# Designed miniproteins, single chains, continued (5): the designs that were tried, part 49

Each design is a single chain, and the fold is of that chain. pLDDT is the mean over its residues in the fold that is shown.

## One batch from the design tools (miniprotein)

Design m17684
Fold by ESMFold2-Fast:
Structure m17684 (fold): chain A 70 residues (1-70)
Amino acid sequence: VRVTVGLIDPGVAGLLFDGVEASEETVREAAPEAKSVRVSGSLAFLTYNSSTDEVIKLSKETGRRLEEKL
């Protein structure tokens, strides 16, 4: 699956799963660094308590993990 990652706010990343829905449990397992995870259909929102650079790095890594898992 292709996962598109974008920064929504300084501490919030959005993930779009191309052609699939993801469970909150699956996203949580891929994002242990995130403070909170919310999933709605093919979209996920990850909140981090980190610098903008770290959020970009961590959200890209989460997207990569999910591409391998989904």
Scores: mean pLDDT 80

Design m17685
Fold by ESMFold2-Fast:
Structure m17685 (fold): chain A 74 residues (1-74)
Amino acid sequence: MEALVSALVPNDPEVIERAIAALKEAGATEVKVIKSENPDTVVVLGKFPSREQAERAARRLAALPGVLSTAVSE
């Protein structure tokens, strides 16, 4: 079953690019940047073919400097 990883990051191009790169390196099939309710932050979404890959990606993202929070959903 496909799973999504969401990462809340500052609206900073360097942090956004780092999060996108980490999701792609972790095997994300699709990556999307979405506006959050707070203009100082954005949500970076990665789509994964399995929950196991998504959970691994979320742990990796949570360890990155500047990432505020991560979540996994199906």
Scores: mean pLDDT 82

Design m17686
Fold by ESMFold2-Fast:
Structure m17686 (fold): chain A 80 residues (1-80)
Amino acid sequence: SMEEVRRVLQETMKKINDVVTDESLSDKEKEEKIEEIIEETSRRLLELGVPQEEVDRLVETLKANAKRLLAQSVADRRAS
């Protein structure tokens, strides 16, 4: 259902943010964990019946958002 898809995406964004804000992880470890989270999300969306083309588009959006959050976290380390 669309509600389940939205829930999966919300959970994914929360997990990405938790990784981005984890001060115990190196930038490389953060990138690796984010890639794992996105890969698992892709599998879950396919299981829910989301078409491959739509999953690929959502994955691209999630990767772009994660890159922005990582860059912002680096810039704002003293403010957060």
Scores: mean pLDDT 82

Design m17687
Fold by ESMFold2-Fast:
Structure m17687 (fold): chain A 83 residues (1-83)
Amino acid sequence: MEDLKQELASQAVRVLAEATPPEQRPALIRQAPGLANAILNAKSPEEIVRAVEEAARAAGLSDETVERVREEVRKLAEETFRK
């Protein structure tokens, strides 16, 4: 499970980074350690999705981008917790 959560944390950060404009990337980098830690300590897919939403909003991403990232990370989180 720990290895799967580590991979999930890496994938979630990548999804956020790809969705983040260059101008907002420093704000996202500041959120990355907290997000990774939240994912590693998460007990459900819902906790992971919530952590990603909070990190994206804190980085200043638009509601549309937050929704898209949320959906992608939810799929990854659900797959991780099914194993």
Scores: mean pLDDT 79

Design m17688
Fold by ESMFold2-Fast:
Structure m17688 (fold): chain A 67 residues (1-67)
Amino acid sequence: MLPSDEEIREESADIKAAVIKTISERAKKLGDKKLLEEVVKEAERLKEEYPDNKSVQEALEFAKKAL
């Protein structure tokens, strides 16, 4: 029996959100605007797929603020 969609969604989205935050922070320190733009685009895609996920929302806001 598969776990609930909520459980699968939360785990996958949380990991992706953490990666986005890490890359955004690193790119901001390096002044890499191109990488920040790519990370924001990826975060926006995740936000569309997981609109109710708090970690994804925080990661998107962090990436946009870093840009």
Scores: mean pLDDT 75

Design m17689
Fold by ESMFold2-Fast:
Structure m17689 (fold): chain A 84 residues (1-84)
Amino acid sequence: MAEEILARASPVAREAARLLRLIGDAFQFGLEVGDKLGASKEEKLKLALENVDKFSEFAKEHNFDIEKVEKEFKKYVEEVKKKL
């Protein structure tokens, strides 16, 4: 499981994995809210990305190295776009 892989990873790698999961959760929450409101695909994506932007801004303000996970998150967003 991912937890077992994280247990043997460096502290930096574990922090990056946690930040990636939190970004993913923020994105999914935005999609879920948009879906419940009957939003279009474009509106759902906009809401999801706005939630991610707010999280990333907060993380940067608190000196988290969010930029290291933004590239991996961008790949995740492209995969989700294909499923919507």
Scores: mean pLDDT 71

Design m17690
Fold by ESMFold2-Fast:
Structure m17690 (fold): chain A 95 residues (1-95)
Amino acid sequence: SVDEIYEILNKIEEIAEKHLDTRLAVQVGSTLTTIRMLIWIAKTDPSADKAAIAETINKLLDQIGSLVESSDASEEVKEEIKKLLDELKALINEF
């Protein structure tokens, strides 16, 4: 469900803003904005290549995971974001 996707995106954004340094939080936020735009295109454009969009979103989620893993955030924060990224990937694959 797209509503579940947006709920998870919002949770990732909130955790990043609270627990990551400003530079990483901005990079994560910008990447999430790109993901939101791609989801909007997939929902509204009947000519959109949904498979290509899903592949691009998965790559962007991997980039968020790498940024978080390289951060000074606690292991608990890193695991929480990783769990949310895994849940989001599962939903995107059903998109």
Scores: mean pLDDT 88

Design m17691
Fold by ESMFold2-Fast:
Structure m17691 (fold): chain A 80 residues (1-80)
Amino acid sequence: SIEEIYKETIEKLKKYADENITESLESFIEEIVEKVKKGTPKEEIEKYMDLKIEIMKDKKLPKEVIEIFEEFKKKVLEEI
């Protein structure tokens, strides 16, 4: 379920990111979950997540955090 994906992703982020980074990323994850629940088209969700991941890479966030988001994207798109 999308709720299980949310929980697992937040738990993984807390292991690798400081509290401030985790709060910002948690807000983004909550936004994606809301978009899924509202029935936002899969293609729109995918493009939005890709854009955010590119921004994270540009800002040089830890590799582990980027990998967590790439896994989150894959799992979310499999639920839609």
Scores: mean pLDDT 80

Design m17692
Fold by ESMFold2-Fast:
Structure m17692 (fold): chain A 113 residues (1-113)
Amino acid sequence: SPVLEEAQKRLEEVIKLTKEAIEDYKKLFKDNPLMLEFAIRLLLEGFRDKVVEIGRDALAQGLPRDEVLELIRKAGEEVIKYLKEVTKDLPKGIQERILEEARREFERAIAEL
């Protein structure tokens, strides 16, 4: 489906840009893990807004709801896996709060569809 392919490409682009922003924040805030946490959590809120927009556009174009939800779940799994690795060297409390924020934002994205 052209709609499915376009939604996949848009999600891949948003994931790529989100990963790039996280790497930039890690460099910028290498000596300030609390500011890194704050920056990543705000970035995840913006990521959720974009994911919801992509999902709603796909639904509006006639993509089945179950296919849209599966795309979002896979995107969430990829981002959470990446965050777990990229935050591995941070204090455990900070890593746990970032991962919990990511889970909440994906649950919110699914609920808004």
Scores: mean pLDDT 91

Design m17693
Fold by ESMFold2-Fast:
Structure m17693 (fold): chain A 81 residues (1-81)
Amino acid sequence: DYEEVIEALKEAIEKAKKGDVLGTIGAALRAIGLVLDLVRSGKMPEELAKLVLEAVQAVLKGDIKKAEELLKKIEEMIKKL
């Protein structure tokens, strides 16, 4: 479910803003796991998967602005699917 990916990314961004390093990593890993499951089941386009992974990398690097911009692009792509 794409909603679970969005939820995990939002949680990762929120925890990163609060300086919760372990919570950020946990939410980021959950987002990666969800993407892998959706790609393996043929339910997620490669382009969308790449954007989610870029958002995860931005969060882990502390680039919150880039992560939020990527999240908006991900939500827009999902609405067009």
Scores: mean pLDDT 85

Design m17694
Fold by ESMFold2-Fast:
Structure m17694 (fold): chain A 76 residues (1-76)
Amino acid sequence: MQKELEEAKEKALEAIEELKRAIESGEFPHLTPEQKEQVLKLLEEAKEKILAAKSVEEVHEIVGELQEELQKLLEE
């Protein structure tokens, strides 16, 4: 349980950091500055929730919600 939770958190946080760097490096040129700020805010909120998560299920829920919100912002 504890090992699976730590691995789930590590994987989720790594994915968030990769996306943050991609946005900061200009890999999403179609995003406005306002959209970039919204995405970065969502990433920071997700990081805090993931760090506070007490189960693998909570981590998966947080990641799923984040992916859904990001898809709406990045594909519009």
Scores: mean pLDDT 79

Design m17695
Fold by ESMFold2-Fast:
Structure m17695 (fold): chain A 82 residues (1-82)
Amino acid sequence: GKGITNKEAAEILEELLKELPEEVSVEELQRRVREKLLEAGYDETVALVAAAEIGRLAREISGSDIVTREDIRKLIERLKEE
């Protein structure tokens, strides 16, 4: 199936940024993204694929398994440029 749009991904991340601690693992970020997408009525497969892709991009930005709030802001900015 197709993933979510970059705009939808940015909106989910902006909402999560309001409730995330200063640092989160990539695994925890992926879990929270998947949970938010499922709550919003997205299909399990779409939620899983989108969470995996967001986690991959977050890891590329952070260079680590730990992602900061600043790394997530950079990811949101990148997604909005698409």
Scores: mean pLDDT 84

Design m17696
Fold by ESMFold2-Fast:
Structure m17696 (fold): chain A 85 residues (1-85)
Amino acid sequence: SAAEEAAQKVVDELEKLLEEARKKARELEEKFGKDVSETLKKLEEMEKFVEEMREAVEKKDFQYILENREKIGQLYLEAKKLKEE
């Protein structure tokens, strides 16, 4: 269904963004000695929520995705910002 495809794409994109943000944070820590502890803490919390979304998609609980759309949107923006910073 369109809802299933949309939800799966959102989860896939978020997982990729968080992975890229984590790699960037590690590079900033290792190459520039930057304190990334707060960024890593945020990434861990975001990763846990994305895991919950993945489980919801696998269970075909699209109502969970719809009810959390605002939080998903906020997470997407924050993950993108962390990747770009």
Scores: mean pLDDT 79

Design m17697
Fold by ESMFold2-Fast:
Structure m17697 (fold): chain A 106 residues (1-106)
Amino acid sequence: MPESLLTLVGAPGTAREHLLAALDEAIEAAEKEGYKELVELLREMKELVRAGREPSPELLEKITEVEKKINEERREKGDPFMVASAEFPVEELTEIAEAIAEIVAA
């Protein structure tokens, strides 16, 4: 469902470009800090977006879990939060994708 993800970004015609740019910034930030697992998950999401595909609920959940773990470690060190995409509500998208899959499977 490529259009659904792009619509959430809120910019017609450039929504995909904005999302890809945000993903690139997140990947660069994660790579500079050495968060290899997060880098790999974000790159997988970027490939799906480039192909015009929505990420799977499992992928979105894994990204959220890894990002939460990283931010907990950063909080303990007194560092600012590293990666938080306000434009991409991963938790909400996971719930929506699960609900759609359930309806289609029924």
Scores: mean pLDDT 60

Design m17698
Fold by ESMFold2-Fast:
Structure m17698 (fold): chain A 81 residues (1-81)
Amino acid sequence: MLTKFSVDVPSDEEAANLPEELKRFAELRQLALELQKELDPIVGGKEAREIALKLFEEAVEEGLSVEEFRKRAEELLEEAK
């Protein structure tokens, strides 16, 4: 499966031209990537990736908003500290 956090985020022009659903998907991916970066020094790269990917997949499947994703990501970061 092509679920790689090392894929570049779309440029501002590409993001501006995406439908609402794809824009949300791109924002969620960006937040998951940032969560992975914040978790990496705490839990290690493999664990950080697994946590971030799991949250991202749950958010996509449940239709979580960007704000709901941010809140949950913040809670995961606090729990990991």
Scores: mean pLDDT 73

Design m17699
Fold by ESMFold2-Fast:
Structure m17699 (fold): chain A 100 residues (1-100)
Amino acid sequence: SMLEEARRMLEEMDALAAELKASDLPTEEKVAKLNEKLEELGVLPVLREMVAAERAGVETPVIREARELADRLESLLAQGRITEEEAEALALLFLREASK
């Protein structure tokens, strides 16, 4: 399922984050490894688009949809209808689909 795939992506990100936190690598090398993983997961293109659009002061459809999703996920979390892990998984799925 898509949720199982998103959970796997989160587990891979968490594993990398733990490795980098425990590592004494220079910041530049840690950033490079993080970008490599984001590219492997298929989310780097949309993240770069969102950053570029924000710097340009432009609200793209992706930024608008991301904001609407964030508001919805925060509402569902506040109501106790989803877990933080489920919210993070749904956010990663959105980023991956938006990067296609």
Scores: mean pLDDT 78

Design m17700
Fold by ESMFold2-Fast:
Parts: C-alpha cells; sequence; structure tokens
Structure m17700 (fold): chain A 80 residues (1-80)
C-alpha cells in the first residue's frame, strides 16, 4: 500500500539522519541528496492519491522535518 511505502521511506530517512550526525561533510552531502530523492518519491506517491489521508500528510511532514535536520547538519559541518 502507499501508506506502507511511506512508512518504509520514513524508516530509511531516520537511519540516514543518524548516519549524517557522525558523517564527514562530503558523506553528509550525499546523504542529503539521497533524502531529497526519497522525499520526492514520497510526494509523487501521495500526489497519485486523489484525496490523501491525514496519516499520509503526517508521514510527509515527518520526512520534511528529517530533510531539514540533515540540511542543518550539512550547514554546520561546512563551518568547520
Amino acid sequence: SVLDQLRAIVEEMRRLYEEAQSASLDEAKRILERVQELLDRAMALVRATGDPSLEQARLLATMTVIEAGIYYLVRLKEKK
């Protein structure tokens, strides 16, 4: 189901967030690119749903928070 696919994407993004915390700058940038690809796929899945559920919206919101967090980690690493 779309909901199961979105949950799988969130779990992959959570693992990537943990990796990004200890990663080098170059590794963190690659992780950010991967997370952005996953978010794009999730948005495409939801757009294919005529009237997406609140649970789908909640999962997308969680993904955007994770992406923003990794983006912030990359910016912090660039200053070192």
Scores: mean pLDDT 87

Design m17701
Fold by ESMFold2-Fast:
Structure m17701 (fold): chain A 79 residues (1-79)
Amino acid sequence: FEEAAAAFEEEFRARVEEILALTDPEEIERAAAELRETLRAEFLRVAALQEPPLSEEEIAAALAHLDGLIEKVKAAALA
């Protein structure tokens, strides 16, 4: 999980930098939405591979944290 989380963080960082380089609000909104869907799907896939599997509460908390990070990135890019 920790190794998968590190790889996830690296991909997240690269995509965040791409979004922060955008200046068109429409492109920022689209890129942020695509990042959110990609990261949610990848997290759920990795979470299902854990033994023991993550609890629904842990999954919900992690997804809420991801949503918060995406909103902050979008707000920063739009500023």
Scores: mean pLDDT 75

Design m17702
Fold by ESMFold2-Fast:
Structure m17702 (fold): chain A 74 residues (1-74)
Amino acid sequence: MSPEEALELLKQAGKYLANATPDKELAKQIEQAGEEGVKKFEELVKQGKPVEEALKEASELFAKKVKEALEKAA
């Protein structure tokens, strides 16, 4: 997988979840989590990590941030 393909997948995942969320405040937090995941991916790739490992770590951060947003909203 190219870095560009992985980055696009992370961006689309964040946008999809935010758009699927009827709560505007929660949607905003999910969108921000997606942005943090993208930033983490870019940092890891810049550090020389393989794209697959960078995508995994960025996805884990995204999932953690989404979970935190959901717990705060409950």
Scores: mean pLDDT 79

Design m17703
Fold by ESMFold2-Fast:
Structure m17703 (fold): chain A 90 residues (1-90)
Amino acid sequence: SELEEKLEEAERLLEEGRVREALETLLQAAKTIYEKSTDEDLKLATRSVIGLLESVLEAIEQGKLSDEAAARWARAALDQLRTAVKLLKE
């Protein structure tokens, strides 16, 4: 429930155009999912999402990525993390 609430917060931030805050919220959620995961495949998938989110945040900080492109990557990460949270309940 806490993870689901955090993912809903990230979606709201994206809808408000608060892309950096959404990415930071998704990164926190991804790290929590990674720490709670016992399944090796789920850990590997979540680690990939963490790497993606860190790369996107760095690219924004360096002025190399538009907010629109960053938002698209954030939405893809959100979808993957929603699937990961469902798998944690099993």
Scores: mean pLDDT 87

Design m17704
Fold by ESMFold2-Fast:
Structure m17704 (fold): chain A 120 residues (1-120)
Amino acid sequence: SAKELFRKAAELARKAIEAVKNGDYDRGAELATEASDYALQAANEMTDPKAREAARLVAQALTLVGKALRSGNPEAIELARKALEYAAQAFEHLANGDYDKAIELARKAVELARKAVELL
């Protein structure tokens, strides 16, 4: 179900945050990519336009996070870590059906991820 896919994506995003905290940026990027794939898969199962928008925005943020984490730039990596935190929260709200809050958090994730990539 989409709800289970969003929960799996949230778990992967949380694991990505822990990998980043441990300095394993390649593992963090890999986990972010997996979370993005689950988000896009869940979006395809959703009929609600807000849920679909939030899932697509989080997937976009996670793609940019992967680039930032692999950059070797410490400022970009820290912004990517913050974007991952918002992405994880957005997935948790998507799993709970709180789509307005999910969109808000997803937009924050995209904003931070874009700022991270602008440093590259």
Scores: mean pLDDT 89

Design m17705
Fold by ESMFold2-Fast:
Structure m17705 (fold): chain A 83 residues (1-83)
Amino acid sequence: MTVEEIIELLKEKGDLSEKAIEMIRKYLSTLSPEERQALLERLKAMSDREAAILFTAMALRYIGDQIDEELEKRRKELEELRK
């Protein structure tokens, strides 16, 4: 499974905390199989530092998107409370 291959490659290229692995795993599960395969190929061509930076940026984007979605939902809830 491509997700496990990516996680294993990242463990080889650098030290990942359990929380970082969890977040990356969740992010990878949102990608299509084709996107995961393309990412794996890119990672094989990257240096350890480049791979770590890329994954940190991708994980932060995923977290940011989730925060923005949650904030929008909460904002809508607050607007409804004015009834």
Scores: mean pLDDT 71

Design m17706
Fold by ESMFold2-Fast:
Structure m17706 (fold): chain A 91 residues (1-91)
Amino acid sequence: MEEKLELLRLALEAARKAVEQAREVKKKAEEAGNEEAVKLAEEVEELARRIAEVAEAGIAGEMPLDEAIKEIERLAEEASKKAAEAGDLLA
């Protein structure tokens, strides 16, 4: 159980950092005039915020730990795919 709480705490910290990174990618995309990359960066930011919310709910005991971990994995996979696509558009 403690190991699952530690995973959620790490996921929360990673999600907070991901929100900041997505904001920087959006700024770079706006400067490049790449509207598709801007949209992808905004979607990554929203997914990172959702991961943070799920992690916080799991840590607070508002959501079962296994359910929180599974949802974070699902959201993180989607965010990773969109972030890679945005990166390719800006390369």
Scores: mean pLDDT 85

Design m17707
Fold by ESMFold2-Fast:
Structure m17707 (fold): chain A 70 residues (1-70)
Amino acid sequence: SSSIDSLIREYENKIKDLKDEIERLRQLRDQSLKQGNQQEAQQLDQQIQRKQDLLDRFQKRLEDLKKRKA
């Protein structure tokens, strides 16, 4: 249905945005490590982990939606 297609595209967009956010945070973490700022790097790792957990949930939801359409 068009409604499930819309939901699939919405989750694909959310997943893309999260991947982009995680990549930016990884770049910031790597920069912090290079500057010797271990505490900042640790805080960035925590943010990365939280976004990675959301990404995993959204990917599972997307897979479920695609299976329901098939």
Scores: mean pLDDT 88

Design m17708
Fold by ESMFold2-Fast:
Structure m17708 (fold): chain A 94 residues (1-94)
Amino acid sequence: SSLLNEMKRLMIELLELYEQNAPLSELKKVAERLIEVAREFLKANPNLPEELKKEIEEQIERVEKAIKENASPEELVKVSIELVKVVEEAERTL
């Protein structure tokens, strides 16, 4: 839950930056940190069902794609929130 708590804190930071119309570069930095923490969550929970691991990996890829393709701030926030939600749902099964 410490990793999930860090992801929730980063999600709040991302939303605050979005509301303040921060540059896309600042939103990307927070999104990249969310990806890093999500990967740490996967490593810390090797006993997660394979289907949940795949769902988290697919959401990580969606955030990475949004960063790489310079998606809108709105889209980057959306896919980042979806990543936090899928990790939270996975933790509820533990």
Scores: mean pLDDT 90

Design m17709
Fold by ESMFold2-Fast:
Structure m17709 (fold): chain A 87 residues (1-87)
Amino acid sequence: LSEAEQLEIEMYEEVIAKIEAGASKEEIKAVVERKSAEILATLEREGREDEAARQRRMRDSLLQAIDEDVEAAKIAMKSELQALKKS
């Protein structure tokens, strides 16, 4: 796994853990924003601008999903996490 992929795994794991612990939407979204910033900084450092653009879109979609239905977002993130771990 690349550094960016490892950070993405860490983001999903931390977000899922916060949701399961009953954290507020503000706390959950703060984790997404913080971890996405770390992923973006890594991709920019590596010159991977197309991947950085994709990461920004994924971040925005995830933040919206959490606002709309946090439990459905958790289920979707668990599926993405399993897919990433197989890569």
Scores: mean pLDDT 83

Design m17710
Fold by ESMFold2-Fast:
Structure m17710 (fold): chain A 66 residues (1-66)
Amino acid sequence: MSAAAEAALAALSTVKDAADATEVRQAAARIGVYAPADASVDEILALIERVLDAPRAALRAVLESQ
């Protein structure tokens, strides 16, 4: 896995509430992915996958492990 994808997984592992789009958006911003203020959790994960080439299934699994 790339260093960028590993950083994305690490950032999402700090999210305490998987349903909190604001917290997920803040985690994405720390790794350089800037989602719109009204973006859903799924839309933010799709942007991380597209921008950093991180597998969405892995991003979702880390987020849901909270």
Scores: mean pLDDT 79

Design m17711
Fold by ESMFold2-Fast:
Structure m17711 (fold): chain A 61 residues (1-61)
Amino acid sequence: MITATIVGDRPGLNSLNRTLNKGETFVASSYSVDEEGILKLTDAETGQVWYVGLEDVELKE
């Protein structure tokens, strides 16, 4: 489990048109980085996939 916190001014987005704004946090069960530096995080509670710029998120454990 990884705690993800949005630290940049660009929001995280998911396929359901939800946003994660600066200062918001969630727990991810898994993550991957694509070829463009976009971090793909699976929310451990909802199973939803969040897309966040690598420089806009802080990961803890």
Scores: mean pLDDT 78

Design m17712
Fold by ESMFold2-Fast:
Structure m17712 (fold): chain A 79 residues (1-79)
Amino acid sequence: SLEEALELLEEAFAYEAAGEYEKAEEAGLKAVELIRTEEELAALQLRVYELLAAARPTPLDANAQKVLEKARAKLEEAK
């Protein structure tokens, strides 16, 4: 499910931060396998940008912010 994919994505980022790169890759690949629709892909993309923004020392650039806004709009349309 999308919820499981988002949880796996968060686990992947946590493993990467801990230096557990093999576990991070496995969790990330499993998250992608759970995606079934374009709307679910948009939700995963949004979460990736949010997690990257939280981990970065600098805020998202204008292009990344624009992509994030488009992903949010796509999810709103899917409701």
Scores: mean pLDDT 69

Design m17713
Fold by ESMFold2-Fast:
Structure m17713 (fold): chain A 70 residues (1-70)
Amino acid sequence: SNVDQAIARIRQAITLTTNEQARRLMRTAILLIRQGNYDRAIALIERAITLTTNPQARALMRDAIRLIRA
């Protein structure tokens, strides 16, 4: 499902992200996605992107948002 793929993208982004606040935001976003709270999850992912400098992690997070919105 798009939801499972989005969670997989975020988990990959966490492994590439050294910023602890961004990692916590992404873990909370996974929980919100599982609860069906997509709007709040997207807001946390967008905040995590601003704290993340790794371009691959940023791309994975943007892919996750696209998959949630599909």
Scores: mean pLDDT 91

Design m17714
Fold by ESMFold2-Fast:
Structure m17714 (fold): chain A 61 residues (1-61)
Amino acid sequence: LEVKIEEKDGKYVATVTYKGVTTEKAFDTKEAAEAWAAQQKAYYQGLDELEAQKKRAEELE
């Protein structure tokens, strides 16, 4: 997971890259960009953790 926030033309562009897939969105405030990026980061980290737990559960069942 890579997250970066850049100021461009008076807006804040948040970019999230996960497994080679890049998603970006522009916001009027840095706070909004950071909040969105944090949500994306948490979502993808949750997916990785669920995948690891699912693999472990399948080995026990």
Scores: mean pLDDT 76

Design m17715
Fold by ESMFold2-Fast:
Structure m17715 (fold): chain A 65 residues (1-65)
Amino acid sequence: SASEIARLEEEIARLDRRGAALERQLAAARAAGAPRSEILELEIELGVVRVALAVVRLVLNKLKA
């Protein structure tokens, strides 16, 4: 399952980058006084990314065990 592990590690790296980008966008939007609807969209997207990241990490840990 080296291929599966490599794919999951790539997915983790992708989700980490996406999460960091969303955190920066959210901070910038808040600082700029963006509409609440825009803030909510960013918060929801960040939440989805964080849940996905946690799930992928759990699967990777299971495969390494």
Scores: mean pLDDT 89

Design m17716
Fold by ESMFold2-Fast:
Structure m17716 (fold): chain A 97 residues (1-97)
Amino acid sequence: SEVEKARAELKEAQKSKNLKTLVDAMERYADALEKAGKVEEAVQVYIDVGRFYYNLGLYKEAIKFYEKALELAKKHNLPQSLIDRVEKYLEEVKKKD
């Protein structure tokens, strides 16, 4: 499946230590998850990318990925608890930017 291919590419990208390679693989994995109907898992991948950038002090990039997570969660009417969690991450990172 596309999900299994993207997961394998993500595992390989984790070995490279290259930020762009890792993020590109995570975005492809999230896209494959969304197309497979695994939307909540796709949102979690975008949250993980946002947190990764936040921990690096790259707040504008963190905002971008938290906003992608929020848009996807709202588009698919995911649980309010998940939406609230993403909004809290977004509020916190905006205080740093």
Scores: mean pLDDT 86

Design m17717
Fold by ESMFold2-Fast:
Structure m17717 (fold): chain A 88 residues (1-88)
Amino acid sequence: SKRDQVDALIDDARAWVRATVSDPEVLAKALQLLDLVRRIAQLVLDGRPVPESLLEEFMRLYREVEALDPEVADFLGDTIARVGEVVD
């Protein structure tokens, strides 16, 4: 299912982040962002509106990761794009 594809993409990204990211602040924010992307994707797949507060939290977390570690942000951006293709 599309939900299983989203879950697999997010779980793979979480595993990569845990194995690769040494900075605890970047690690925590990246994992929070991935959990938020999963929640947003689930709402989209269920045909439900995404609350503005979740989109604001998503953008804030992404910008914070990008400021701290642009390489991690680039990896997360690729994962987010792939999730977007699944839910489209």
Scores: mean pLDDT 90

Design m17718
Fold by ESMFold2-Fast:
Structure m17718 (fold): chain A 92 residues (1-92)
Amino acid sequence: SEDERFRELAEALADAAEAAAKESSEEMGKKLNEIGERARRLPDEVAARSAALREALADDPEKAEAAVAAAREAGKEELAEISAEVNEAIES
Protein backbone atom coordinates (compact mmCIF):
# COMPACT_ATOMS: atom_id res chain seq x y z
CA SER A 1 0.00 0.00 0.00
CA GLU A 2 1.05 3.64 -0.31
CA ASP A 3 0.97 3.92 3.49
CA GLU A 4 3.38 0.97 3.76
CA ARG A 5 5.70 2.51 1.13
CA PHE A 6 5.71 5.84 3.00
CA ARG A 7 6.51 4.01 6.26
CA GLU A 8 9.33 2.12 4.51
CA LEU A 9 10.82 5.40 3.20
CA ALA A 10 10.55 7.09 6.62
CA GLU A 11 12.05 4.05 8.38
CA ALA A 12 14.89 3.93 5.82
CA LEU A 13 15.65 7.61 6.53
CA ALA A 14 15.52 6.96 10.30
CA ASP A 15 17.81 3.92 9.89
CA ALA A 16 20.26 6.01 7.80
CA ALA A 17 20.29 8.74 10.47
CA GLU A 18 20.87 6.13 13.23
CA ALA A 19 23.69 4.49 11.22
CA ALA A 20 25.35 7.89 10.65
CA ALA A 21 24.97 8.65 14.39
CA LYS A 22 27.01 5.53 15.30
CA GLU A 23 29.93 6.77 13.15
CA SER A 24 29.65 10.42 14.29
CA SER A 25 30.82 12.47 17.26
CA GLU A 26 28.70 12.32 20.43
CA GLU A 27 27.15 15.75 19.71
CA MET A 28 26.39 14.98 16.04
CA GLY A 29 25.14 11.49 16.95
CA LYS A 30 22.58 12.95 19.38
CA LYS A 31 21.27 15.33 16.69
CA LEU A 32 21.04 12.53 14.11
CA ASN A 33 19.20 10.22 16.53
CA GLU A 34 16.67 12.99 17.34
CA ILE A 35 16.08 13.69 13.63
CA GLY A 36 15.76 9.93 12.95
CA GLU A 37 13.14 9.63 15.71
CA ARG A 38 11.08 12.40 14.04
CA ALA A 39 11.28 10.52 10.71
CA ARG A 40 10.19 7.28 12.43
CA ARG A 41 7.15 9.02 13.98
CA LEU A 42 5.97 10.69 10.77
CA PRO A 43 4.12 7.67 9.24
CA ASP A 44 2.03 7.25 12.41
CA GLU A 45 1.18 10.98 12.34
CA VAL A 46 0.17 10.82 8.65
CA ALA A 47 -1.84 7.61 9.30
CA ALA A 48 -3.68 9.34 12.19
CA ARG A 49 -4.48 12.36 9.99
CA SER A 50 -5.69 10.04 7.20
CA ALA A 51 -7.88 7.98 9.56
CA ALA A 52 -9.45 11.15 11.00
CA LEU A 53 -10.19 12.46 7.48
CA ARG A 54 -11.76 9.16 6.36
CA GLU A 55 -13.95 9.07 9.49
CA ALA A 56 -15.01 12.73 9.10
CA LEU A 57 -15.79 12.18 5.39
CA ALA A 58 -17.15 8.59 5.62
CA ASP A 59 -20.32 9.57 3.68
CA ASP A 60 -18.25 11.03 0.79
CA PRO A 61 -15.55 8.48 -0.20
CA GLU A 62 -14.32 10.53 -3.20
CA LYS A 63 -13.78 13.62 -1.03
CA ALA A 64 -12.23 11.45 1.71
CA GLU A 65 -9.66 9.99 -0.71
CA ALA A 66 -8.82 13.46 -2.10
CA ALA A 67 -8.26 14.77 1.45
CA VAL A 68 -6.13 11.71 2.34
CA ALA A 69 -4.06 12.22 -0.84
CA ALA A 70 -3.45 15.85 0.21
CA ALA A 71 -2.42 14.69 3.71
CA ARG A 72 0.03 12.21 2.14
CA GLU A 73 1.54 14.97 -0.02
CA ALA A 74 1.98 17.10 3.13
CA GLY A 75 3.66 14.09 4.75
CA LYS A 76 6.09 13.75 1.82
CA GLU A 77 7.01 17.43 2.23
CA GLU A 78 7.63 16.89 5.97
CA LEU A 79 9.80 13.84 5.16
CA ALA A 80 11.80 15.95 2.65
CA GLU A 81 12.36 18.57 5.40
CA ILE A 82 13.59 15.85 7.79
CA SER A 83 15.87 14.48 5.04
CA ALA A 84 17.38 17.98 4.63
CA GLU A 85 17.95 18.15 8.42
CA VAL A 86 19.77 14.78 8.32
CA ASN A 87 22.03 16.03 5.51
CA GLU A 88 22.69 19.30 7.37
CA ALA A 89 23.55 17.46 10.62
CA ILE A 90 25.92 15.08 8.78
CA GLU A 91 27.67 18.04 7.08
CA SER A 92 28.02 19.83 10.44
Scores: mean pLDDT 83

